Designed miniproteins, single chains, continued (2). Designs and how they scored, part 22

Each design is a single chain, and the fold is of that chain. pLDDT is the mean over its residues in the fold that is shown.

## One batch from the design tools (miniprotein)

Design m4787
Fold by ESMFold2-Fast:
Structure m4787 (fold): chain A 112 residues (1-112)
Amino acid sequence: VEELERKLEEAKTVEEVAEIMLEAATELSRYALSGDLEGARRALEVIRRAARKLKELTDNPEIIRKADELVRAAEELLRAAEDPSTPIERLIGLSLRVIGLALDLVLLAKKV
């Protein structure tokens, strides 16, 4: 995650920030599925900071809405991972949702 934090500080475009959010979403999903809650919390913080930076770089409401959806889905995944009673099938479903939203965001950032 330290590498993603550094990349985020250097990022200057919406597309670069969206790609960092996809990498962070993938790390969050991997940590959540493996029970590494500290890694998951760090990945979520990268997603939150990236969303804030993205809002500084664009006023596009569709991109902002998708970034906010990604943050909420990522927060839901972390909460589910922190609950030991959460079934693995739910963690997988939430992980796929988080990665899917991040992929959508990258595709939106590559368009006008």
Scores: mean pLDDT 87

Design m4788
Fold by ESMFold2-Fast:
Structure m4788 (fold): chain A 84 residues (1-84)
Amino acid sequence: LEERLEELERELRELLEEIRKIAEELKEEDPELAEKYKFEAEELEGLAAIARAIAKITKDLETGIELLERLLKEAKELLEEAKK
């Protein structure tokens, strides 16, 4: 379970980095949309940090994994939207 938590954290971090790269590229064409994607990526990163803290502090790794899986899904949806 701990290993799964680490895998989800890594995948989420990689997806958020890609979203931020797309946002930087969009900055000249659509600065408002670029700022929106950056903000949403930062929010997802913050929620992931909270999920990790819950899992580590409470020792409830299953709940932490479920939360990270949900956030990973949201990050994937955001990346797909950004790639249009």
Scores: mean pLDDT 77

Design m4789
Fold by ESMFold2-Fast:
Structure m4789 (fold): chain A 74 residues (1-74)
Amino acid sequence: MSLAEKAEALLKEIKEKFPEDKAAILAAQALLAAAQGDFERARKLLEEAVELIEDPEVAELLREQLTRFIEALE
């Protein structure tokens, strides 16, 4: 299973199990965009996901980890 296939499977599972968790859905979409080589869209979706997280420590952790992931794929 490729990284893009894993990201797409994760997005599908989140949408089915946690349809109201918009931050998780946007974060999974950011990972999928990065895996597909669309780094501009991945960064936009990451910032949108981070804005929905009320805990600033959790928001910064998510931003840091997803940014590192996106940069590692460039």
Scores: mean pLDDT 78

Design m4790
Fold by ESMFold2-Fast:
Order: C-alpha cells, then sequence, then structure tokens
Structure m4790 (fold): chain A 89 residues (1-89)
C-alpha cells in the first residue's frame, strides 16, 4: 500500500508541475469518483480533462494486465493520497 501511495503522490506532483492543474483539484475529483471500479473508470473517461482520461487508461491497463483486485488497490491508494492532500493546511 505505501509503495502504491508513494507512486500516486509522485504522479500527482508531476501532473501539477506539467499541466498547472492543482493537486487539490486532482484530489477533489478522485474523491468524487464512484466506489465501483468500472463506474470510477467511466467517470474519468467522460472527463473533459486529458489528465483524468489518462488516469482511466492507466486503471484499465492495470485491470487487464494485473487483474481487477490490483486496479482496485490502485484506486484505493489514489483516494488515500487525495485525502492526505486535502487534509494538508
Amino acid sequence: MEELKEAWKEYFKNVEEKTGLSKEDLAKKILSLPDDLDEAIKALEESDDPVFQNIAYILKNIKEVAGEEAAKKHLKAMREVAKEILEEK
């Protein structure tokens, strides 16, 4: 879990640096996602932001290569990172 959280924390930082989309806005979107993996992926794909479309693509690839449980662990790690970001003062 910690390794997945660190990877997503680094990813969110890189997105903020490259796109200007704040880590707080990223975190809010991730926390707004449905609990169901397929519904969460769909919500990300339907976003008008390429960042969220790319996250959907990553989750779909994880699901296909490593299985549904692995993709769910990644989504959980993203949500935990998002909560930590929004709890920072």
Scores: mean pLDDT 81

Design m4791
Fold by ESMFold2-Fast:
Structure m4791 (fold): chain A 55 residues (1-55)
Amino acid sequence: SKEEELEKIKKGSIKIAQESGDLDFAKQMAVKEAKKIGASEEEIEEILKAIEDAL
């Protein structure tokens, strides 16, 4: 489902941010992947907030 795909994007992007230390890159990749599955701006903002909050 879309919700499951968004959760995977969120978790994967958090992992990228933690492992690389590149928050901007992780956020950019999350936006790209979320847009490909038709995420709304609100859903994208929730993912970006989760990435920032996890560091």
Scores: mean pLDDT 83

Design m4792
Fold by ESMFold2-Fast:
Structure m4792 (fold): chain A 58 residues (1-58)
Amino acid sequence: MEKAVAIKDVTVETEYTLVLKKGEEVEILSENDDGLVLVKSLETGKEGWVDKSVLEKI
């Protein structure tokens, strides 16, 4: 299981709405070629595409 943490507060409205707080842990589900990562919040269970630059792998 690959995990990352959000390095800042993020709200993303895509097909799936995702809200992350700075320091929130996420599970990486998929990556695309544009530097976006599909993540699942471990706190809320919601999924969304976020920019890879707002995540730090742990």
Scores: mean pLDDT 74

Design m4793
Fold by ESMFold2-Fast:
Structure m4793 (fold): chain A 68 residues (1-68)
Amino acid sequence: MSREEQLRAATEAAVRLMQAGADEDEVLSGAFTILTHQGLSPEEAREIAEQAVREAQERLAAGFRLPP
């Protein structure tokens, strides 16, 4: 997958985890695990996971929701 596709997928996963009541550390760990399982380096996975968590937080604060 492209980096843009990976960021989008990680952001969607982060939004769903946050909607399910996961705390920030759980969301970050979940996104990181998904990205590393897809073959990303730990450094790239952490950067994308951190971006995804921030993007998810901003979207949820603005009223955005994903269906379960």
Scores: mean pLDDT 79

Design m4794
Fold by ESMFold2-Fast:
Structure m4794 (fold): chain A 78 residues (1-78)
Amino acid sequence: SALLAEAEALYAEARRLAAEAARAAAAGDLERARALFREAAELYERAAELKAKAAGREDLIPRAREATAAALAEAEAA
């Protein structure tokens, strides 16, 4: 479905930005790292919402938000 394809593309981009943020943090560029992590978090949330809609499971959106927050916290801690 178009929603699943869009969600997959957003998820891939979010993972790319999170990896770039981690590299920026390792290099000491904390401002850039923070900006990239925020952008990644927004894309993760959108991807999760689109996946929930594609499955007809908008009831899962709150759980998807929790998962996104946890993933961001783990990425920032790494």
Scores: mean pLDDT 79

Design m4795
Fold by ESMFold2-Fast:
Structure m4795 (fold): chain A 71 residues (1-71)
Amino acid sequence: MKKVEKTLVFAEDPADPGTAVDIAVTMAANGEEVKLTVEHPTAEAAQRAVDAIKASSYADKITVEARVLPA
C-alpha cells in the first residue's frame, strides 16, 4: 500500500481561521498523509496552527508549514 500525500495551501481567512487545520485533520483521519502550508498574518497565529496540529491525534500524519504573511 502506497502513502497518498496531499498538499493544501491556504491563506488565513479572519472569518474562518480554523478551516485549513480542520481539513488537514479530517484528511489525516481518513488515512491520508497531508502536507499543509498555511499563511498567517502574525507569528502567533502561525504558532497556534502548528500547536493545533500537534495536539491532534493525527499529528504524525500531517506535515505543517506555517508562514507569516509579509507586512
Scores: mean pLDDT 65

Design m4797
Fold by ESMFold2-Fast:
Structure m4797 (fold): chain A 89 residues (1-89)
Amino acid sequence: SMEENFQLGLKAFKEKDYETAIEHYRKALEQAPEDNAILYRNLGTALFKLKKYEEAIEYYTRALELDPNDKAAQENLEKAKKLLKEEEE
């Protein structure tokens, strides 16, 4: 189920296995009946931890399209943009 895959993703993230967390979050999205801001935010954060800043920005942006008032997603989006720019300099 979506919830089981989400919980497995959270467990992997806590263990700092960000690749496994992403796999489970993606499976949760495939099983979701509609777009899910929490799954997009968690995907963005796991990608951020892997320094995949362009992909993290995409998922944080999708999360904020669904929930514009998610302060954590907003702050992490700005951090990802800053770090991406620093890598390109």
Scores: mean pLDDT 86

Design m4798
Fold by ESMFold2-Fast:
Structure m4798 (fold): chain A 109 residues (1-109)
Amino acid sequence: SPLLEEALALLERIRGLLEEMLTADLARRAELLGEIGALVAELQRLVDQLPLSPERRAQLRALLREIVELRNRAAEALRAGDVERFRRLAEEIRELVERLAELLREEQA
């Protein structure tokens, strides 16, 4: 499905930005979090267009809402200068992005 491939491509871009954040300075981390937020919003809109069962759509929406919440908490940690909390939150976002990609790959099978 072209829409599923587009959703997986967005997740791969988000994963790349998360990886870049590991070596980025404070200003670049803020920019990268903003870009991740924009891509997650685009992915939310795309998921609403995917030909999914109601159950799978609900699962994907729940994961995306959790990613949004963790991204907001990561932005707060970044503003507070809490580097350790920021790193833990970025890792939690990465794990959810991987789970989301796994669920979308199951829809291709």
Scores: mean pLDDT 88

Design m4799
Fold by ESMFold2-Fast:
Structure m4799 (fold): chain A 71 residues (1-71)
Amino acid sequence: SLEEAKEKTLKQIEELKEWVKKNMPKEFAEEFIKVLEETKEKILKAKSWEELKEVMAETYEKIKELVKKYE
């Protein structure tokens, strides 16, 4: 169900935030966590599978740009 997918994704984001805090440089971690927090808000507001997929696609693109910035 959509609710199960949202719950699973939110849990994965929380686990990723913890990993990033422990393993990444402070400045990178701060910007990464900010993207993840914005993603959590958008996931909670998503009312359809299409909206959830759009949120995930936007998040992936933001993370790719962030990684390029810190290479």
Scores: mean pLDDT 85

Design m4800
Fold by ESMFold2-Fast:
Structure m4800 (fold): chain A 62 residues (1-62)
Amino acid sequence: IDEIEVLEALGRMAATLGDVKATRKMAEELAKLGDYESLKAIAELAKERGHEEVAKVVEEIL
């Protein structure tokens, strides 16, 4: 299992639940690994789910 794949999955789950703190932690780890594609996907997912604060947090890390 790729570490990036695990972090992306956890980030998507946290974003779907509207968990700002958990999403921030996963986004920071993805940014350290240089996976900005996953960060964009997580931000879009948060927007689609109506979690604007979560999307904003991910966009600040991008």
Scores: mean pLDDT 80

Design m4801
Fold by ESMFold2-Fast:
Structure m4801 (fold): chain A 70 residues (1-70)
Amino acid sequence: KGEELIEEGLRYEREGKYEKAAELFLEAGKIYFEEGDYDTALLAYSRAVQLDPENEEARKALEELREAIL
């Protein structure tokens, strides 16, 4: 579930493992996006990009979601 991925991502973030945390937030964002929870997906994707700005998949997911929310 998305909430479990968020919790795991927060744990890795607290341990300073930002790349791993970003991957988990990206996966959580995808789940919430598919469920139509765009607000939570936006927060998850934003967090992923913040933790790993060079993650192309997370950056593209965030841009795509911003366009869809309009």
Scores: mean pLDDT 84

Design m4802
Fold by ESMFold2-Fast:
Structure m4802 (fold): chain A 97 residues (1-97)
Amino acid sequence: SEAEEKFLKLLEETIEELRRLAAASTDPADRAALEEAVEKLEEIKRKLEEGEISLDEAFLQALETFDELIARSPALAAEIAALTRRFLEGYRAIRAE
């Protein structure tokens, strides 16, 4: 669907932002946490593309990934909260919810 294609692009953009944060990170633990979050979002993207999960399930799993990342890397909390807000705004625009 068009909504699914737009959400896949939103996931791709979010993954690229997390990769940029990882590349800019000076803390090896924060970098590892960001890299693991990237891997989880790529798996969510794959599952959505293959029809294993719904768009709404993919959205909820992505939010869980952001919450886990904040818990593991409190120093990044402000940056991840801002990213989460943009992700939510993007999802709302796609869903009109």
Scores: mean pLDDT 89

Design m4803
Fold by ESMFold2-Fast:
Structure m4803 (fold): chain A 56 residues (1-56)
Amino acid sequence: SKEDVERALYDELSRETQRVVEESRAQGLSREEMLQRLYEVVKRYFARLDEELAKL
């Protein structure tokens, strides 16, 4: 179940990072603004991963 949780969250991370990149490019955001948004996505990913693994 740990491997299944990690895979599911990684797949979600991959979709969210792609979405953030596509939306940031469409909005004409700077590289710095895109990096800040990507950092928040990755930060939330690790927080959720730690939370879900602690329940196992």
Scores: mean pLDDT 84

Design m4805
Fold by ESMFold2-Fast:
Structure m4805 (fold): chain A 63 residues (1-63)
Amino acid sequence: MEEARKLAEEVYKENKELVDEFAKLAGITREQVLNGMAALFADGYTKEEVVELLKRAVEELKA
């Protein structure tokens, strides 16, 4: 479970703009985005899959 949170933090470090944009567009906090990513990692998602999901979500919210 700690590993899932560490992966979420690593995604944030590498994709700060994407995570911050998603949080702003979704109207949630950065911590809530990190917790959501950690839940996805706990469910077996990869970093690439999580980043792709964030990109799609941002495009859908921004469109």
Scores: mean pLDDT 83

Design m4806
Fold by ESMFold2-Fast:
Structure m4806 (fold): chain A 60 residues (1-60)
Amino acid sequence: SAEDLKILAESLRKAGPESRMLAEKALKEKLGLSLEEAIAALEAGDEELALQINRAVAEL
């Protein structure tokens, strides 16, 4: 849902340095996205891209 996507975006914004680094690496390697681009997509409600972002960071 749009609410779940906003919660994920907020979690990425509040993540500690180690978690941010791992998320940034995973997003870059798997999707070619920066952390800020991923957060923007989640906040914009791009549900298809959001599913890919969630899957990329869920492995961390």
Scores: mean pLDDT 79

Design m4807
Fold by ESMFold2-Fast:
Structure m4807 (fold): chain A 65 residues (1-65)
Amino acid sequence: HMEEIAEELAKEYGIPLDFARMLVEIAASFSDDPEEVRELAKRIADLIVNQGKSLREAVEEVRKR
C-alpha cells in the first residue's frame, strides 16, 4: 500500500505526512513495483532531509538512475 510507505517515510525522516505522500507519488511515476517505489521515495527523502537538496535536485538524481 502506498499509504504505508508514506507513513513510514514521514516517521523515519520527521517530515509531514502530506509531503511524504507527495514523495511516494513522485516515486510511483518511475516504477510500478511497490518495493522500488519504497526505495526511490526513501532516496528522495534522504537527499532532501539529510543532504539538504531541493525537491527538484532530489528528483533529478533518482531520475538519472
Scores: mean pLDDT 82

Design m4808
Fold by ESMFold2-Fast:
Structure m4808 (fold): chain A 137 residues (1-137)
Amino acid sequence: GVEVMFAEMYVNKGEPEKAIEAAELALKRDPNNADAHIVLGLAYAKLGEYDKAIEYFQKAIEIEGEDNPGALLALGTVYLKKGDYETAIKYYEKAIEVNPENWRAYRNLATAYEKMGDVEKAEEYRKKAEEILNKIK
C-alpha cells in the first residue's frame, strides 16, 4: 500500500521514526502485511533497537514463510551488529540457500568471518561476492 512505500522511503532517507508511523498505519489496515513488518524491523535496526528489529523480521517470516530472502539477510545483519557472528552466519547461509546469486549475503559472510578472525574464509566469500556482482554490472 501507499503507507508501505512511504515507510520504505523514510528508512532510505534516514527518518526511521516516520518510517515506523507509516508502517504502523499499514498494519492497522492489514495486520498480516509482511512488508510492513520488514520496514518496522529495518527502522528499529537503524534506531539501534536490535531485539525489536529481530521480532519484526521473525513476524514477516511467519507470515510469508521461512525462505523470505530479504528477511533472512536483514536478520543476519542485525545479529552481526549485535556481535552474534555465529547466528549472523547461519542466516546468511540460509539466504544463499534460497538465492545462490545473493552477492550481499556473501559480502556479509566475509565481514562476519573477518570479525571472527577467519581471514581465509573472509577472502573466499569476498571473492565470491565480487564474482557474482561483476556478472550483474
Scores: mean pLDDT 84

Design m4809
Fold by ESMFold2-Fast:
Structure m4809 (fold): chain A 55 residues (1-55)
Amino acid sequence: LVERAENEIKAGEFAEKLGDYKTAAEHYKNAARYYEQAGLYEKAKEALERAKKLE
């Protein structure tokens, strides 16, 4: 779960660099879900805040 969340963050960061904010936000939301399932609520909140900033 944590590794999957980290991969989603990386994918979101690449999408953000390409200006694809919608895709980046989707990846950050996926990362938040994986962090939440892993019990890492602070990291999940950070990922959701990153997604919200792009929407």
Scores: mean pLDDT 82

Design m4810
Fold by ESMFold2-Fast:
Structure m4810 (fold): chain A 60 residues (1-60)
Amino acid sequence: DAAQRARAARRAEGAARAAESLGRPEGYKIVHDYAVKAREAADAAAAEAYMRQAGRGAGG
């Protein structure tokens, strides 16, 4: 589900910010890389959900 994936991606972003606060170079980079992928997934999922909802609402 797109909404569920978006929520999961937002949690990953939170984890990346937490790692950034730790200032750990290796851990930060690993979490950051995963957060970037999660952001891309969240952006795609949000766009997909928005278009589907907008299309249905406008057409209904």
Scores: mean pLDDT 67

Design m4811
Fold by ESMFold2-Fast:
Structure m4811 (fold): chain A 78 residues (1-78)
Amino acid sequence: GGTLAAIQGRADEAIKLAKELIEKYGEDNPQALVNLGLAYHLLGELEKAREYFEKAIEINPDNLVAKRLLERIKAELA
């Protein structure tokens, strides 16, 4: 568990790290994309989370974590 402040801090760190990975290795880094999607999901930004998980799956279709998280996001948006 965690407080809202702790969730925000964790998400901010994950977003910062993922952006640094994308800057260094490009938009095709699936690990960075999954981290961004998870961070935005934690923040409740479901549309951004969906976009990043979809992009991660497009690059790595075998990413079961991204597929499961995308399924949950789509259910929450429906």
Scores: mean pLDDT 75

Design m4812
Fold by ESMFold2-Fast:
Parts: structure tokens; C-alpha cells; sequence
Structure m4812 (fold): chain A 59 residues (1-59)
């Protein structure tokens, strides 16, 4: 839905903000949540990218 997509965009912006601030563990947590939310909506490519970004931040 449009509401679900708006929440995903807000979450993406929050994750990117945290990453830019060097809050890598918090950013990774938000990316992992985004990955699950994307997957639930059938957005499998976006889910994969979010998960991979989270894993890189937790390296």
C-alpha cells in the first residue's frame, strides 16, 4: 500500500542517516528490518540489497 511504501522510504532515510553519522550498528539494525519489510511486500531485490548493506556494516 502507499502507507507501507511511505514507511519503507522513511526507514530507508533513517538507516542512511544513521550510516552517514557513523552509527553503524543502529544503521545495520534498521537495514535488517527494512529487508524483512521489503520481503513481506514482494520487493525481493530491495530486500536483498538492504540485507547485504546491513551485513557489510556489521563486518
Amino acid sequence: SAEDLAKLEKGRAEAERLEAEGRLEEAAMVYMILSKDYESLGLLEEAKEARERALRLLE
Scores: mean pLDDT 86

Design m4813
Fold by ESMFold2-Fast:
Structure m4813 (fold): chain A 115 residues (1-115)
Amino acid sequence: MEKRRELVRELGAEGPAGTLIALAASLNDWTVEEIEKLRALAGDVDRVAQLTADALLKQYEEDYGIKLSEEERQRLKERITAALRDGLAAGDVPAGLAKTQEIIDEEIERKKKEL
């Protein structure tokens, strides 16, 4: 547990990709081994964005009790990955995360209409 907390703090200082991994890890209870594997991929912005999108979608399914179809999940993952990738490329992780939250909020409102 202590090692995980230290690793997340270190990643938050390593630049935009490290910041994104640290935030995703904090939200999704990732193991130290999972975080270290992602740290090794921090130079691959697209891969980091894809893995973060998967983690965020899993978290939202759990928190809101939403069940996504494979098609819905793939569509949302593509949109979220693009938003995160654009934020990372611009060096603005908060903007990428804000766009991701907007995408998820739109899907939650759509699902509410299904009752």
Scores: mean pLDDT 71

Design m4814
Fold by ESMFold2-Fast:
Structure m4814 (fold): chain A 84 residues (1-84)
Amino acid sequence: MKLTVLEGGVGRNPEEGYRAGYEAAERAIKQAKEKGATEVDAHVLIRAPNRETGLAGEEGARKAAEEARKQGLEVDLTVSRLIE
């Protein structure tokens, strides 16, 4: 069963951006696991003041998805960046 989840995070600098992206993807993965889903379609929106922070958020989200795939969960990850 596939679950679609929308999550988001906000970072003020690259370190916060990375953590925000990672935690947003982790929340989507947790929701899928709690519902007994074998596949998650995770949509993560990262809000950032600059491109560098937004890219760090995307890296964090992708890292969380990679870790979940190693545990046997199928993860389709889409990351959107909003630079303000």
Scores: mean pLDDT 87

Design m4815
Fold by ESMFold2-Fast:
Structure m4815 (fold): chain A 80 residues (1-80)
Amino acid sequence: MAAEIAAAAADAAYRAGASPEQVGRLGDLVARAAILHRDSSREEIVRAVTDAVAEAVAGLPPEARERIVEAVRRAVEEAL
């Protein structure tokens, strides 16, 4: 579960234009959020993951941030 969610999120971030450094960091953060919330509802897992990703990409331009966050949210929802 957590590894599958993290892999889907990393792939989505890469396709959305995240740098290699961001992809690695996002994959790690998503895996941690998914593990911490593994006993939570699907909606809570999606929220925790998307919040972590949004914080991690806060330094990027708004267009890139929105693209990456939305791509990851969609991929995580599909992986659950």
Scores: mean pLDDT 77

Design m4816
Fold by ESMFold2-Fast:
Structure m4816 (fold): chain A 61 residues (1-61)
Amino acid sequence: SLLEELERLYEEMKTASVEEAQELLSEAYRLYESQPNPTPEQGRLIAEMMRLVSEKLAAAA
């Protein structure tokens, strides 16, 4: 399912570099936007991914 795919991408982001995490977020968001009826659960996961990228950027500074 799309949710499982997004969860897989999120797990990859946890150990990724900031640049790789940004690429993974872009892919996740593209998949999310292509969904005609996105769920609140999928939206929350995208928000968590965005937070993770922000945290990685802050840690890299």
Scores: mean pLDDT 84

Design m4817
Fold by ESMFold2-Fast:
Structure m4817 (fold): chain A 95 residues (1-95)
Amino acid sequence: MAEEYLKKAKEYLDKAIEAVRAGNLDTAIEYVEKALQYLEKAAELGSDRARAAIPAVQGALEAMKAGNRDEAIYLLETAKAVLEGREDEVPDPAA
């Protein structure tokens, strides 16, 4: 069940990224809110990845409200990487 919620969250994050790139911020916000709902359900079921992804998705919402598309895309892609277990493959720019 948690895996199903994680899959749906990722699908909505992909749709949100596409909407941000298209300049449809209102649509992107709707998709991100749906992704947050699925992440919350996955976290309630014990998904550590869902809990770890939530701050990045919340940051993306704030970036979208500010009209900062580049930051929103970066944070949404970061959330996807966390959900996919790819965040540990990204080198630390300061290390």
Scores: mean pLDDT 79

Design m4818
Fold by ESMFold2-Fast:
Structure m4818 (fold): chain A 89 residues (1-89)
Amino acid sequence: SAQREAIERLTERAEEARRKAEEYRDNPEATRLYEEAARSLEAGKAAAERDPEGALTIARVALHEARRLMEEADRLAEEARRAAAEAAA
């Protein structure tokens, strides 16, 4: 069902965002964005559970917003890694 697909996608992405927040915990700015993405996805999941007919649309919006936040966090984490590597060289 559309609702089940939406919930599964939102759950998987929320878990990914939580794992990345844990992985990059030494980067407070990146961690903040991953945690924000996870909260957005978790809120989307709750909304999708309440609205079976709107679930796919809710998932698309939440996934798009979370993707934006996670891509920004990934860039910050990469910039920090490059700066640390240059300082260590």
Scores: mean pLDDT 87

Design m4819
Fold by ESMFold2-Fast:
Structure m4819 (fold): chain A 70 residues (1-70)
Amino acid sequence: SMEDIRKELEKQVDELTKKLLEALKNGDLDKAKEYVEQIKKLYEEVKPKLSESDQKEFERIVQTLENLVK
């Protein structure tokens, strides 16, 4: 269950990150920011079900992605 939740989150974050990077390549910063917000919402929804180690890793991923669209 916890492992399944992490795997599903990672899969969804990977797909959204690909779309985010494509938006950045096309110069669509607004769309890139929308994908970051979608990733943040997905993480916040499952955060209480993740280990502390996994939470720290995903928080770093979110911060890195936010910095890409600044």
Scores: mean pLDDT 86

Design m4820
Fold by ESMFold2-Fast:
Structure m4820 (fold): chain A 58 residues (1-58)
Amino acid sequence: KEELLKKYQEVMDKIVELMKEYRAARAAGDEERVAELQKKINELMDEAVKLYKEIKES
């Protein structure tokens, strides 16, 4: 249970950092970086949802 919580926290921390970079890239008009960051954020969000479901079911 604690291992899943730790993984979830790490994924959420990564999402926060990527969201920060995403906002900076949007402000700079860097369309390629925005697209790359959005894809990576979406992948991590999917991972976070799966981990949250496992935590809730354990």
Scores: mean pLDDT 82

Design m4821
Fold by ESMFold2-Fast:
Structure m4821 (fold): chain A 69 residues (1-69)
Amino acid sequence: MKIENIKLTVKEGEEPEDFKVLYADNEDVSGLTLKEAVEKLKPEVGKTYRFYGIYKGKPVIIDLTIEKG
């Protein structure tokens, strides 16, 4: 099965797009939305973080970058 890779860029203080059931590379955030996972991890500006999740029954990879607001 082909895994889709979604690249997201979010400015400081913006809410990220709401995806369900996520796992982060360095922390288990299963059961959280992408918004809740970002709030928990408090990612640094300019760094890219990889999340693994399920969207509509398919596995997805989300590469999230926080840019300066």
Scores: mean pLDDT 66

Design m4822
Fold by ESMFold2-Fast:
Structure m4822 (fold): chain A 70 residues (1-70)
Amino acid sequence: MDAKLEEDIRAALLRAQLSVLRQAAKKLPPEAKAQVMELLDEADRALEEGDLARAEELLKQAAELIKKAE
């Protein structure tokens, strides 16, 4: 158990995931793109605030919408 190290690694992984999902969002239809971009912007703010749990939740929602929209 290493809470500080785990949290730092998790933040880095979530930030990388956000970047990947932002690239995927650019290729979506306009309606789906707007919805996904709002989730990704909220996730980015959560990461800046250190709210990793909220960032993870928002990134999961964005990934699910990208998968459905394609």
Scores: mean pLDDT 81

